Designed miniproteins, single chains, continued (2). Designs and how they scored, part 11

Each design is a single chain, and the fold is of that chain. pLDDT is the mean over its residues in the fold that is shown.

## One batch from the design tools (miniprotein)

Design m4352
Fold by ESMFold2-Fast:
Structure m4352 (fold): chain A 103 residues (1-103)
Amino acid sequence: SSIVPLKNPKLTLPELLELKEQNAGLSPEELSIEAEVYEGMAGLMDAFAVLFKSNTFHQKALLYKLKAYVLASLLPVVDDAAAAEAQKEFDAAEAEYLELTKK
């Protein structure tokens, strides 16, 4: 998966906290599959955001990307440098999602 585990990500969005709690008991293989599914959904929503010039699809793409990172972060970190870079991407996506959802 191109989504890399984050080292103890700080989660503030209720949907992400709930997702983490609901999926904490899954096997590493199940977590990897679910993270890849959310990554795929993020890519699809991003494509629709570009095609339709839609802020709604852009918001959905960001949320699915954040969900993919949360699930992947239940897996062990294997590369600290990659995890640090992924944390920057997560923080950027979360900041953008929060701006788009402020009304």
Scores: mean pLDDT 85

Design m4353
Fold by ESMFold2-Fast:
Parts: sequence; C-alpha cells; structure tokens
Structure m4353 (fold): chain A 86 residues (1-86)
Amino acid sequence: LKELLEKVENEDLTEVNRRLVEAIKNGSLTKEDVLAGLVLAKETHDTPESQKKFIEILRKEIEKIPDKEKRESLLKFLEEAEKIAK
C-alpha cells in the first residue's frame, strides 16, 4: 500500500487524473486508481472539506460498480488507504 502511494505521489498529477477518469469511464477501477484519487484529493484541494468532497465523489463512483465483490473490495481499500494517507 505505502509503495503504491509513493509511486502515485511521484507521478504527473495531470496524467494521474487522466488515468483515473478513464478507469471510471471504462468501469476498470483498481486499487492503484483509488490511491491515485486520494493523492489527487490531497494535492489539488487546499481544504479538508474540499478533499473530503472529492473522496466522496470517488466513493460514489466505486458504489456504481455492478460487481459486488469488486465494489466491496475497493470500498474497504479506500477506507484503509484513507487511514494510511492521513
């Protein structure tokens, strides 16, 4: 988890955002995409409230995933990643 977070933090945020948007549109969200979303929230949003709003948008996109196992796995991963990324 920490290694994936460090990898995302060292990438161009424009490219990170592009990949996240594509993964959402394609229904192919991965744990790396969830970490990318958390990094984007922290790096591109100046207040805790705006960061929280971005994370809630990401959570809602995960909730739209029709595969129950994938949806639950990614929601659990988002909660764990939020704890580590604080």
Scores: mean pLDDT 72

Design m4354
Fold by ESMFold2-Fast:
Structure m4354 (fold): chain A 74 residues (1-74)
Amino acid sequence: SYIEEAEKYLKKAEEAYKKGDKESTYKYAKEALRYAGLAFQEHPDDEEVREKARKIVEKVEEILKKGGLPVPEP
């Protein structure tokens, strides 16, 4: 599912950030945001999916800001 892919890429972004790999952090963060956006579009009336996607977006944005990286638009 889109939410599972978003969680997978968030985890990869977190791991890359911990290793100091800013390039991989940004690439994985972009994928996490992309899949979170797709989850919002596919499940507009599913509050549980929307809340999970929102939390993923918030965590990704936090990682990017801590890394001094730009937050991409969805």
Scores: mean pLDDT 80

Design m4355
Fold by ESMFold2-Fast:
Structure m4355 (fold): chain A 110 residues (1-110)
Amino acid sequence: HMDERAADVEFESEEDYKAFLAQLEAALTVHSRKEEVDEEKGEKRILITGTAADGSHVTIGLLLKKEDGKWKGRLLVRTSATPEEVSLEDINEERFDAARAAQDARLAAT
């Protein structure tokens, strides 16, 4: 079964979000890790794909923006019985909004 979730995240420092990602990666057999950095805008996009211990395929997307000395962003985690063919461009605000809308729809019974 496929499950996709989105959440807002906040980190005090780059060290904090790196520690958070390292903890997530430690639970996976990491297949790929891609990062895109816009240093002038203080924006980062991170994509990790891997396999969990139960054999499920996991996609982790993280969009980060530096605001008021903190790293604020959006985390997306997808778990599926099949691997996802995914690129950094697929880790975008529209996808996060869609995942959140799907969660809200399930809660609203619509």
Scores: mean pLDDT 78

Design m4356
Fold by ESMFold2-Fast:
Structure m4356 (fold): chain A 58 residues (1-58)
Amino acid sequence: MQQLKDQAKQALLDMGLSPQVAEKLAEQAAKLVQSVRDTEGRDVDPAQVGRFLAQHHK
């Protein structure tokens, strides 16, 4: 879990988001990635999920 969150957070920081916003969105991204893994048995890129969330939460 922490590894997924760290990957999403780094992608959000690279987009120029503040550390506080990046942390919050990275937590949401990690939860979504874990949910997909648990439900569908497949992996999704945490960085891509993080960027998707950022588009909706400016």
Scores: mean pLDDT 76

Design m4357
Fold by ESMFold2-Fast:
Structure m4357 (fold): chain A 99 residues (1-99)
Amino acid sequence: DAEEAVERLLAEARESGDEAAVEDVRRFVERYGPETARDLLRLEELEKEALEEVKEKHPDLKPEEARKLVRELVKERDPNYDRYVELRRAIVAEELALV
């Protein structure tokens, strides 16, 4: 599971032709681990799917209302949503401290 997610990220980075992208993926996995990479990819996919569904069903919603529905849909589909969000928050805080 986690190893497969890492291999996908590395393959995408290699296909981009950008050596820095490959190094960024390796650095991230070395620092945070393959399970973290998998969980963040899962969160991104869940949020993308929910946003597409909300936009399709409710095209006239205000951005704030759309964001609330996205959050509710993701929580219904994956009970780990709050854990993924906390994980992303922690990673962002660490990355900001490093720059």
Scores: mean pLDDT 79

Design m4358
Fold by ESMFold2-Fast:
Structure m4358 (fold): chain A 73 residues (1-73)
Amino acid sequence: MEELKKEEEELAKEVKEKYLPILKENDGDEEVELEVLEELLEEQAKLFEKRGLLEVAEAVRRGLEEARETRAK
């Protein structure tokens, strides 16, 4: 439980320090926004797996895959 809270805090820090500057510098670039969102969703799915929330992690990954498939059309 303590480890999971630390991982959530690490993800929040990564969003603030790594991804927000990229999004701000590429404001209005939908492709960059989607790439960042996909990376964040994958990291979130890993956190859910570590919690034992396998069903939630699976749902997140399925949503990501469906979104990618729709855009690749």
Scores: mean pLDDT 70

Design m4359
Fold by ESMFold2-Fast:
Structure m4359 (fold): chain A 64 residues (1-64)
Amino acid sequence: SDEAELHRHVSDVMQELAATQSPEQVEAFRRQVLSLVRQYQEGKLSVEETRQKINELKQQALAS
């Protein structure tokens, strides 16, 4: 399901960042991702929009 796919995507991204980023950066990213997931659950974002925004945040974190 879309929710299960989103859950797996979030888990995978968090694991990647935990391997390369500081704990503080990972925690900041986690809070931003939780905000996006909440917006998805409230119907404000589609699953595709949510995945795109998570990927954008990941790219920003890796660029820092």
Scores: mean pLDDT 81

Design m4360
Fold by ESMFold2-Fast:
Structure m4360 (fold): chain A 56 residues (1-56)
Amino acid sequence: GAADGERNVANAEKMLAAGQPAAALTAAGEAIKVGEGHPEIVERARELREQAAALS
């Protein structure tokens, strides 16, 4: 749901800030999956996944 999507987005942002792009990719992917039906969460998670992929 939205809360789980938001939590995974926050985790992805935290992992990117910590220099852990592989962990950020995992968190962003989970945010897309559990945030399904919440386009604002999915779009933010996709942005984070793209940033993490570029750093990997």
Scores: mean pLDDT 82

Design m4361
Fold by ESMFold2-Fast:
Structure m4361 (fold): chain A 92 residues (1-92)
Amino acid sequence: MKTIKVEGKLSSEDLQEIALAVLENEKEIVIDASKVTSISDNSLDGLVEVFKAAKEKGIKITIVGLSKEMAEKLKKKIKEAGLEDSVTIKQK
């Protein structure tokens, strides 16, 4: 299990770090988003693509600490992409 902490505006560098964890073949990845303040639509789409790659490898992803607004937005994208069984979102 690998924990990745992200803060502020979710950046392309954050997406690269998560993608690298997927490439390292971790069985479970936890993303601590408790300090994330904003996520752009491009960053949400980037997260979904990384989550698709993780699902193909049988990797479970858990995201913790998202605000209700960001959690609902991400849950919608995850449902649209068919990732509900591989990605767990825990909001405050």
Scores: mean pLDDT 82

Design m4362
Fold by ESMFold2-Fast:
Structure m4362 (fold): chain A 93 residues (1-93)
Amino acid sequence: SEFEKELEAIIELIEELKKMIEEGAPDSKLASKLTAISILMVAAALLDPEKAEELNKLALDTNKAVTEALDKGDREAAIKALDEAIKKLEEIK
């Protein structure tokens, strides 16, 4: 479905963000990628109203967890939050 394709694209972007964090990319680039991911998750929620609440909650929770971890310099915690987001997106598809 179109919805499943959009979730797969979002998962690929999250994997890119994980790699950027591991490679020590600047905070501004990390923030930009995280914002893009959050926007796409909210947009995907418009494609499936039954899953919209769960997707919107995941977008907010992931953005908060990653932002808080990066603000503390805890890159491992940021990556774990992204791994949890990928797992939940796979369950939502």
Scores: mean pLDDT 87

Design m4363
Fold by ESMFold2-Fast:
Structure m4363 (fold): chain A 95 residues (1-95)
Amino acid sequence: SPSQQFADQVIKSIENLLKKYGVDDNVIKKIVDRMSRLADQAIAAGASPEQVADRMLGMARELLIASGFSADEIEKIMNELSLEVKKILDDQKKS
C-alpha cells in the first residue's frame, strides 16, 4: 500500500540518520523494530500516510529521549528527520 511504502522509506531514513550521528547498531535495531511495529499498527488501523508520519515522528522523539540523547541532539535529529519525512510525503503525492 502507499502507506506501507511510505513507512518503509521513513524507517530507512531513520536508520541512515542514526548511523550518521554515530548511534550504536544495537540501539538502531531496537528503535527500527519499535518504529516498524508502530507503523504496522497505524496502517492496520487505516491511517493515512500523513497520520502514519505524525505517529512515527512522535515515537521517534520518545525513543530518542528514552535512549538518553540530549535535548539539543534530539532537536537536530528530529529537524533532519522531519525534512526527510516531508520530502517522502511530497514525492509520494507527485507519483
Scores: mean pLDDT 82

Design m4364
Fold by ESMFold2-Fast:
Structure m4364 (fold): chain A 98 residues (1-98)
Amino acid sequence: LRERLEETLAEIEKVAEEAKKLASPDGRQAIDGAVGNLRKAIEAALAGDRSTAASYFTAANLQLVAAELFSKPEALPLIEKMRQLGVEAARLADELAA
């Protein structure tokens, strides 16, 4: 589970770099914010802090909404992939806490 969370974070960061190429400056800031919050969520989950992890996952989702508003249509599938990877990370975090 720990290794799968770390792999999921690496994939999120990889997809984010591709999405940023298709985003406005405001869109890139939102994508960077989403990645930062997803990283903090995963770090909190790995440390056993479930409530902090949930808070950061929620913050990341809000920033992904902003990223969609400030990006080219071609970036939307990549931003959606980031959202799906965030959901997967949250599921893995819940499984780790069980």
Scores: mean pLDDT 84

Design m4365
Fold by ESMFold2-Fast:
Structure m4365 (fold): chain A 76 residues (1-76)
Amino acid sequence: SEEERAEALADRLFDALKPLIENLSPEVQEKLREKLRELAQGRDEDYLDRVGALIVTELPNIKSVEDVDKVFAKVP
């Protein structure tokens, strides 16, 4: 299914990001995972790799769940 494919792709990216985000609150981590799963629908691995690069660049600015929304607003 598309939902299963998108979830697997998003979870792979989230797991790759985990060492960089493990000190963020569980709520912020869950919000990131949720947004990645939503974003992965109808998208390929190359697109998610670009999203991952954006998240890494913006990581110092992610302090709260609201900051996650601000980062994802920058996604094309």
Scores: mean pLDDT 84

Design m4366
Fold by ESMFold2-Fast:
Structure m4366 (fold): chain A 99 residues (1-99)
Amino acid sequence: MEKAKKYLEMARELLDAARQHLTQGDEAEKKGDYEAALNHYTQALSLAGMAVELARKAKEYAKDDPELQKEADSLIAEGETLRQEAEARYQRVKEKLAA
């Protein structure tokens, strides 16, 4: 139970960092700084992916705790959504650089 809570805490911190990079990427893209935007979206993708893996580990440690399992599932879903949003933005900016 204690390990599950620690992994969930770390997953939340990584998701917050991923959201911050996504926002910074959006601001860079708005300014036409496509290289900075790609770098921020890449960081958001990496951090969101790490958060999903930590939430999956938390779920394994919370095997006998249904409430912690639901919390882990929520963080996995949030992380996967954020990863998809970052991937979509990355591809959009990459296409603009190639054009």
Scores: mean pLDDT 89

Design m4367
Fold by ESMFold2-Fast:
Structure m4367 (fold): chain A 90 residues (1-90)
Amino acid sequence: AYEEAARIIAAAAPEIAALGREAEAETDPARRAALEARAAALAEEAIAAAPVPAEVARRGLAAAVTRATRGETPSVEEIVEVMRAAEAHL
């Protein structure tokens, strides 16, 4: 079950990370807000599509976006373990 959620999250994370980096570099508050809103919309779409509780999906997505922001490829296996750990701590 977690593997499908992790695949959805891994697919979404690179674009969300790219938008986040672009927003960080943006000096115009209106353009930055638009980039942040787009990243948030993609994040909520991925969370809604993931067949796990939203809180668990958010933890998996945060880990995947952190990896992608560092220029690393998010691992499906790592995202699964992050989500399992998150559910155990709820």
Scores: mean pLDDT 84

Design m4368
Fold by ESMFold2-Fast:
Structure m4368 (fold): chain A 96 residues (1-96)
Amino acid sequence: NEKEKEFEELKEELLKKAKELSETVKELWEKYNGDPEKLLENEEIRELVERLMKLEEEAKKDPEIALKLRDILSEIADVSPEVYRVLLKLLEYEKK
């Protein structure tokens, strides 16, 4: 199924990006005392948040995508817990 392959590729890309951003996220969090606006000024963090927001919108329409989004977020939490924590805060900030 091409859709399953596209989603596996997306998952691997997002996991790789989360791993790459782990140290940057930690440094920016400490530097700006967790200010969401300042963290979102970083282009790569903003792009990751925007991609996850798009997946959340798709997940509202499709339970299969909702399960896959949960799986992606769970694996990000496992491989980069600091990135996961920051992403959750930034996602909540953007929903306002």
Scores: mean pLDDT 81

Design m4369
Fold by ESMFold2-Fast:
Structure m4369 (fold): chain A 74 residues (1-74)
Amino acid sequence: MMTTTEKIVVLREDEDRGTYSVFLTTITRSEDGRVLSTETKQVYSGRDREEAEKKVKELKKEGADHVIHVTVRP
């Protein structure tokens, strides 16, 4: 069975806590485009915005398909 992999990087900024998280979501699709699996893992968590941004840049350089920035407020 042939599958296609799509990688989405999410940079989450938590304004209330002053924290940054970077998630990598990997979506595997069948040849028909159906979603077979979705895996999300946290690749960074901390208070350093520059380190979070570096991680996003590294993942983009390694072939991430999409980058999404989300801001969470209380």
Scores: mean pLDDT 80

Design m4370
Fold by ESMFold2-Fast:
Structure m4370 (fold): chain A 104 residues (1-104)
Amino acid sequence: SPLVLELGMEIGTLEIHIYVMITYDPSLPEAIKQQLRRLVEIGNQLLAQFEAGRPDPALLREFERLSRDLIASLRSHFPNDPSTSALEKNLRRIVDLARRILAS
C-alpha cells in the first residue's frame, strides 16, 4: 500500500530525529530520553503491524498518548525550542497516516 510506504518513511524520520536528540543533547533529562526511546519502539511495532496487515487500534491510541505526553514534557522543559514543533508535525503525520490506513 502507498500509505503504508509513506507511514514507513515518517517512522524513519521519527527515528532519525530522536537519535539526533538523544545523541547530541546532553541537557535532555533521562525521563524524556526514556519517553523518546519508548515512542520509537511503539512506532516500529505499529509499522510492523501495518506491514503485516494486522493493525491494533489500541497500539495506535498508546502511540497518540505517548506523543502528546512527550510534546508536553518537551515544551515544559524547553519552552523556547523550535525543534519541538518539527517533532510534533512528524508525530501528527504518523497518526494521520495510521488512521487513514485503518479507515480503508
Scores: mean pLDDT 87

Design m4371
Fold by ESMFold2-Fast:
Structure m4371 (fold): chain A 91 residues (1-91)
Amino acid sequence: MTVTIRVYDASGERVVPEVTAPTADAAVGLLTMGIWVAGPTGDLTIEIEVSGDRSETEYLARMVVEAMEAMGFEVESVRIEGKTATIRFRA
């Protein structure tokens, strides 16, 4: 499996380097580290893409939500479209 995660601020600018990893766990770990280092204080949009199916997208989206909530962000919306998901967070 290949996982890609992109993080954008409210202006649409990338907050952390694009994450590419072979597993959901590795991708979420890299995302968490990137957010911790960057220290964003505003609303975020996270886009995820998986090489697998919708169930892999749903699993990864859940892990991203859990990790971001653990860092103090509130989930506003989750949109899953097959191999991709877009998740909006409030600071």
Scores: mean pLDDT 84

Design m4372
Fold by ESMFold2-Fast:
Structure m4372 (fold): chain A 99 residues (1-99)
Amino acid sequence: PSQEELDAEIERALNLIIVAIAIKHSTSPEAQEALRALADEISKLPVEYARALVDTAVELSKTHSAETVVAAGQKAVERIKEEDLTPEEIVALFREEAA
């Protein structure tokens, strides 16, 4: 495999570990459900975006249903692909979409 392929696979693995740790240490069923639903999409992002989305999903799950958090998270992922947004801007967008 190429170095680019290996780097992408390592980043995906790291993102999945980040999601798995958040699920394992979460006491919120809503957070666990939302993170499981978003895991595949989050795993494909750069690690700084993956971390920001995981942390924001956990926080939003304290006040929102899993369905609302998943829908907002999917919109945030879509906007990362379409626009050159920073992780901070994506966190703000995720919160806005969940509101």
Scores: mean pLDDT 83

Design m4373
Fold by ESMFold2-Fast:
Structure m4373 (fold): chain A 89 residues (1-89)
Amino acid sequence: MSAQQYVDLGEQYFNNGDYDQATYYVNQALSLDPNNQRARDLMLKLTEKMGPIEVSPEEAYREFIRLYASLIPDPELAKRVLESTLRAA
């Protein structure tokens, strides 16, 4: 399986409202290709959707922070992810 296949699956689950599965498949895509722009964009969208209401703060926060810390050296983008996730707490 390629990173593109995992991104495609993530987009399908995102469009169906299954944000947990979408997050899982985006994580798989980023594990294969950390610089995949589609995967990074989808992860940002997932952070916005899950952050305020449908997230386990501890699990989702850890997952997102670990991924963004390794993939996004941009502190401003990392701050957006933190802010979205923190609203769930």
Scores: mean pLDDT 68

Design m4374
Fold by ESMFold2-Fast:
Structure m4374 (fold): chain A 57 residues (1-57)
Amino acid sequence: SRGDEIAATAEEIERILRERGVRAPHSAVFRAAREAVDTGTPPEEVADRLAAEVRAA
């Protein structure tokens, strides 16, 4: 289901961020995962964007 795909994508994004030492709120990760699923964007790309946003804040 779409919900299962979003959950799996969120787990992948969290794993990528952890490997890079970046901490982001779960709400931000799930928002990014939903957008990735909705737009067909790879998890790596949305994780990179989220990491840049966290670093810019």
Scores: mean pLDDT 82

Design m4375
Fold by ESMFold2-Fast:
Structure m4375 (fold): chain A 77 residues (1-77)
Amino acid sequence: EKQELLDKIYELAREKFGDELAERLMNEIKKYNLSIEDLKFIIDVLEKADVKNDAQKEGAARALIERIRYLKGEKPK
């Protein structure tokens, strides 16, 4: 189910990025009503993420959020 994928994304994002960045990521996912295929892609990206410090975590989370926006046709400023 879609909810099971969302729960897995939240757990992985908290593990990789911390609570605050995970919350920002979940807000973007909910905003764009992503498909099951998009959610599976996000899980794959999160599972493969290798981040060591807060700057790398912030950068990786920001890049993933921008990628989600691009998938839904929102252009960066």
Scores: mean pLDDT 77

Design m4376
Fold by ESMFold2-Fast:
Structure m4376 (fold): chain A 70 residues (1-70)
Amino acid sequence: MEEEEREAKLREETRRLIEETREIAEKLTEDQQKKVEEGIAEVERLLEKSPEDGLLAAQGLLDAAKAALE
């Protein structure tokens, strides 16, 4: 499998995690929603530099959003 194909899959998975995080954020407080949007901006910045770092950051952001919902 080519490296470009692997990177494309990581980026697609990262986008899916961001979408899920935004969905959860709609159920959070306004202050928490602002932190989520800040986190998404950081994930997108990391994704441009490293798809793996972007994915890791997106997973952490999703986990934090889920924890905040409870």
Scores: mean pLDDT 80

Design m4377
Fold by ESMFold2-Fast:
Structure m4377 (fold): chain A 87 residues (1-87)
Amino acid sequence: SALERARRELLEAAELAARGAKEGNATKFTGGMLRAIGAALDAYLAGVSPEEVAELIREAAEHAEPISEEAAETLRKAAEGFKEGAK
């Protein structure tokens, strides 16, 4: 389903971004964040609600947190921005 695909892609993207942050690799961090944004937008365009997309991003942030708190915080801000932007 679109939800299952989005969850998988967001988790992979968040992990990439978190590894980039931990390594001090700005390119890897940015690439991971852009992939996360792309996955979130794809889910939204496939008919997933903004609230559900925001929750998927928050779940991805929780998975990223043990690797990088900074990456997790950035993803949580993105989740809130997505939810607010959809109002």
Scores: mean pLDDT 85

Design m4378
Fold by ESMFold2-Fast:
Structure m4378 (fold): chain A 55 residues (1-55)
Amino acid sequence: QVTEIDKLSAQLQAEIEAGVPPYEAELLRQFVDLITNTEEEVEKKRKEQELKASA
């Protein structure tokens, strides 16, 4: 499944491959923020799975 992170990641990757320096792009900061947020969401999902297994 395609998420917003996957969409932005693919777009940023395409720009990098095209030779556009990402350090000048606001997208780099947004991408880093999304990665951080995704790690938090993954942790929440993991806790939910453990709760279901423990119930």
Scores: mean pLDDT 65

Design m4379
Fold by ESMFold2-Fast:
Formats: sequence, structure tokens, C-alpha cells
Structure m4379 (fold): chain A 97 residues (1-97)
Amino acid sequence: KEEKLKEGKKLVEEMRKLVEELKKKKPDSDTVLEAAGEIGKKIKKLKELGIISEEDYKEAEELIQKAIEAARAGDIDKALEYLEKAVEIAEKSVKEF
């Protein structure tokens, strides 16, 4: 449990840093799409570790998909809001683990 928690904390810290960097840099759509892919991989790893519940995992995946759709539409601010919400779900899952 403690080893899984350490890995989970690292994954959420990495996702949080990524989102905060994107907010500062005003990224293009391609950059946001790459970030969405990285966040999706990290959230999937939290699922493999048993840290995130099935319900929270599904909600986070839906938010990532909405972020991808917003980024493709050129709505970068909305895409970043969806990614932020997905990371918040992951952060909550690690705290509750």
C-alpha cells in the first residue's frame, strides 16, 4: 500500500506540474493534445495501481475526452479546465487511498 501510494503521489505531482505549466505558456492545440495523452496514461496507471475507483476513472477519462474535443475546436481555455478537473479527481483518489 505504501509503495503504491508513493507512486500515485508522484503521478499526481507530475500531472499537476504539467497543467500549471500549460496555464502559464498559453499553449497551442497540439501541445494540449500531447498533455491530454500524458495525463490519460498517468490516470490509467493509477487505475492499475488500484488507487482510483472505476467511477472516478471513467469520469476522468470523460473529462480528458472533452479536453481533446475542446483543444481540437481551438478552445484552449476550456480544454485546460477539463484537464484540471481530471487531475483534481486523480489528486482526490490519492488522498483517499
Scores: mean pLDDT 87

Design m4380
Fold by ESMFold2-Fast:
Structure m4380 (fold): chain A 75 residues (1-75)
Amino acid sequence: SEIEEKIDEIVDKIKELADKYPSLRGTYLTAKYLGEAAKDLISQGNLKDAEEILKFLEKILENMEEYAKYVEKQK
């Protein structure tokens, strides 16, 4: 589904950042499990709660991107 594709895209981007910045690995693991939970909710027809988790994943990605910018600026 479209929402599952969006979840996979965001989790993949989060993984890419965690691969580059090892300090973000714990956050990636959290995001991975949230993505799995959202897909489970979609399989149950619970799109509303899945959309809430998607919003949390988007916020996690934004925060990780800001952290990456901060780390690069310190070099």
Scores: mean pLDDT 86

Design m4381
Fold by ESMFold2-Fast:
Structure m4381 (fold): chain A 91 residues (1-91)
Amino acid sequence: KKEEILEEIRKVLRQLPKEAKQFVLEAVDNAIKYYEKQGKSDIAKVLREVKKLIEEEMKEPSQNLTPEQVDALLKRLAELVSELIKLVEKE
């Protein structure tokens, strides 16, 4: 379910330090532009919802994590975003 994946994305984003959130924001913004250029408006739309979540969590205090912890969270975030894209493509 889309709302459940978005909630898990929010939980991962909340744990990331501010610098990692900024890098993810830039990556998602580039992905939105890429998918819009490809005519995949449904994917671009769901990525804009992810961008809103990142912008909301950017207002929260930064977490102090090790690089290994950040890498694990970024990997989990990439998995969740991939699941979200696949879900939208199937609907």
Scores: mean pLDDT 83

Design m4382
Fold by ESMFold2-Fast:
Structure m4382 (fold): chain A 82 residues (1-82)
Amino acid sequence: MEELREKLEKLREEIAALPEEEREELIRKGLEVALELAREAGDEESVERLERLRRAPELSEPERNGLVYTLLQHEEELKAEE
């Protein structure tokens, strides 16, 4: 729990320091991860929403931040499986 929180805080600082182009790349990766997770869960509503965002990404700042956090969460889950 605490380790994940520490990584989230560091990621927030890193994202804030990144050029806009690099930040958008992380958001794109987060969107792909979120879409795969929604597909695995059978969450059709989330799949439709994420597919729409992927095709026409008009994301608010909270949505962009949420996608990056989704990417980090997924990476932590993969690391925990090791």
Scores: mean pLDDT 65

Design m4383
Fold by ESMFold2-Fast:
Structure m4383 (fold): chain A 94 residues (1-94)
Amino acid sequence: AEAILEDARRVAAAARELAAREEGRLAELFARLADVGEAAVAAGDTEAAFEVEVLYALALMMVGIGKAIGKEEEAKELAYRLLKPKLDALEAKL
């Protein structure tokens, strides 16, 4: 349980840094990952904290795949469309 909250704290910090260096939809997505991750840690909600970590990993994977196939901007928009609603729903439960 504590390890999950520690991982989520690290993920939120990393997402905050990425939000500051990125632009557009990807910056918004990372900012939301940081906000919801911080909220999950503050609530001590290990299930929510783990879900944020998974959503963060999915965002990085989707952008990475997009870069590899030469469709980075499309991948950023897709990540935002798929992951933002899940973060909003998760925050609503906190």
Scores: mean pLDDT 89

Design m4384
Fold by ESMFold2-Fast:
Structure m4384 (fold): chain A 74 residues (1-74)
Amino acid sequence: MTPTVEEIREEFRKRMEELLAEAPPEYHPELEARREVGERLIDGMVAEGASPEEIRAAADGLVDETRRWLRERS
């Protein structure tokens, strides 16, 4: 089952919100900035005609990079 762009965006937002809820307050500005970068990336990929699979892979990559960034600073 191929997710819609809207489902990918909602899942990305949910995962970023979970990271924000778990993170110390000092990291919140960077996490919010990374969420905004992810939103812009999704918008750009949609505009360029990327497949839902490609968009999901990119969004998942950003979440994974953000988790790694947070772990290195925890």
Scores: mean pLDDT 83

Design m4385
Fold by ESMFold2-Fast:
Structure m4385 (fold): chain A 87 residues (1-87)
Amino acid sequence: MKTPEEILEEEENKLSEKIEELIEELKAGKISKEEFRKKFEELLEETKKKIEEKAKKLSPEEQKELLEKAEFRIEVAKDVIEDFLES
């Protein structure tokens, strides 16, 4: 059985890789900043759904822990990316 930390680590690693791909597309001029924001928001929604789906297999206590930690990490990712786009 995967722990909340293991689930977070797996989904963070996947999200990080996809964000790096979007940054490369933006720098290459393949997408606009507006398209980047839309795709980034879609990635965050997909990540939330995957975490929620994995959380269903956990105890109620572990579900709460996973979802609270996931929300925090997603907000941090939003702040980091917004700072990047404003730079």
Scores: mean pLDDT 82

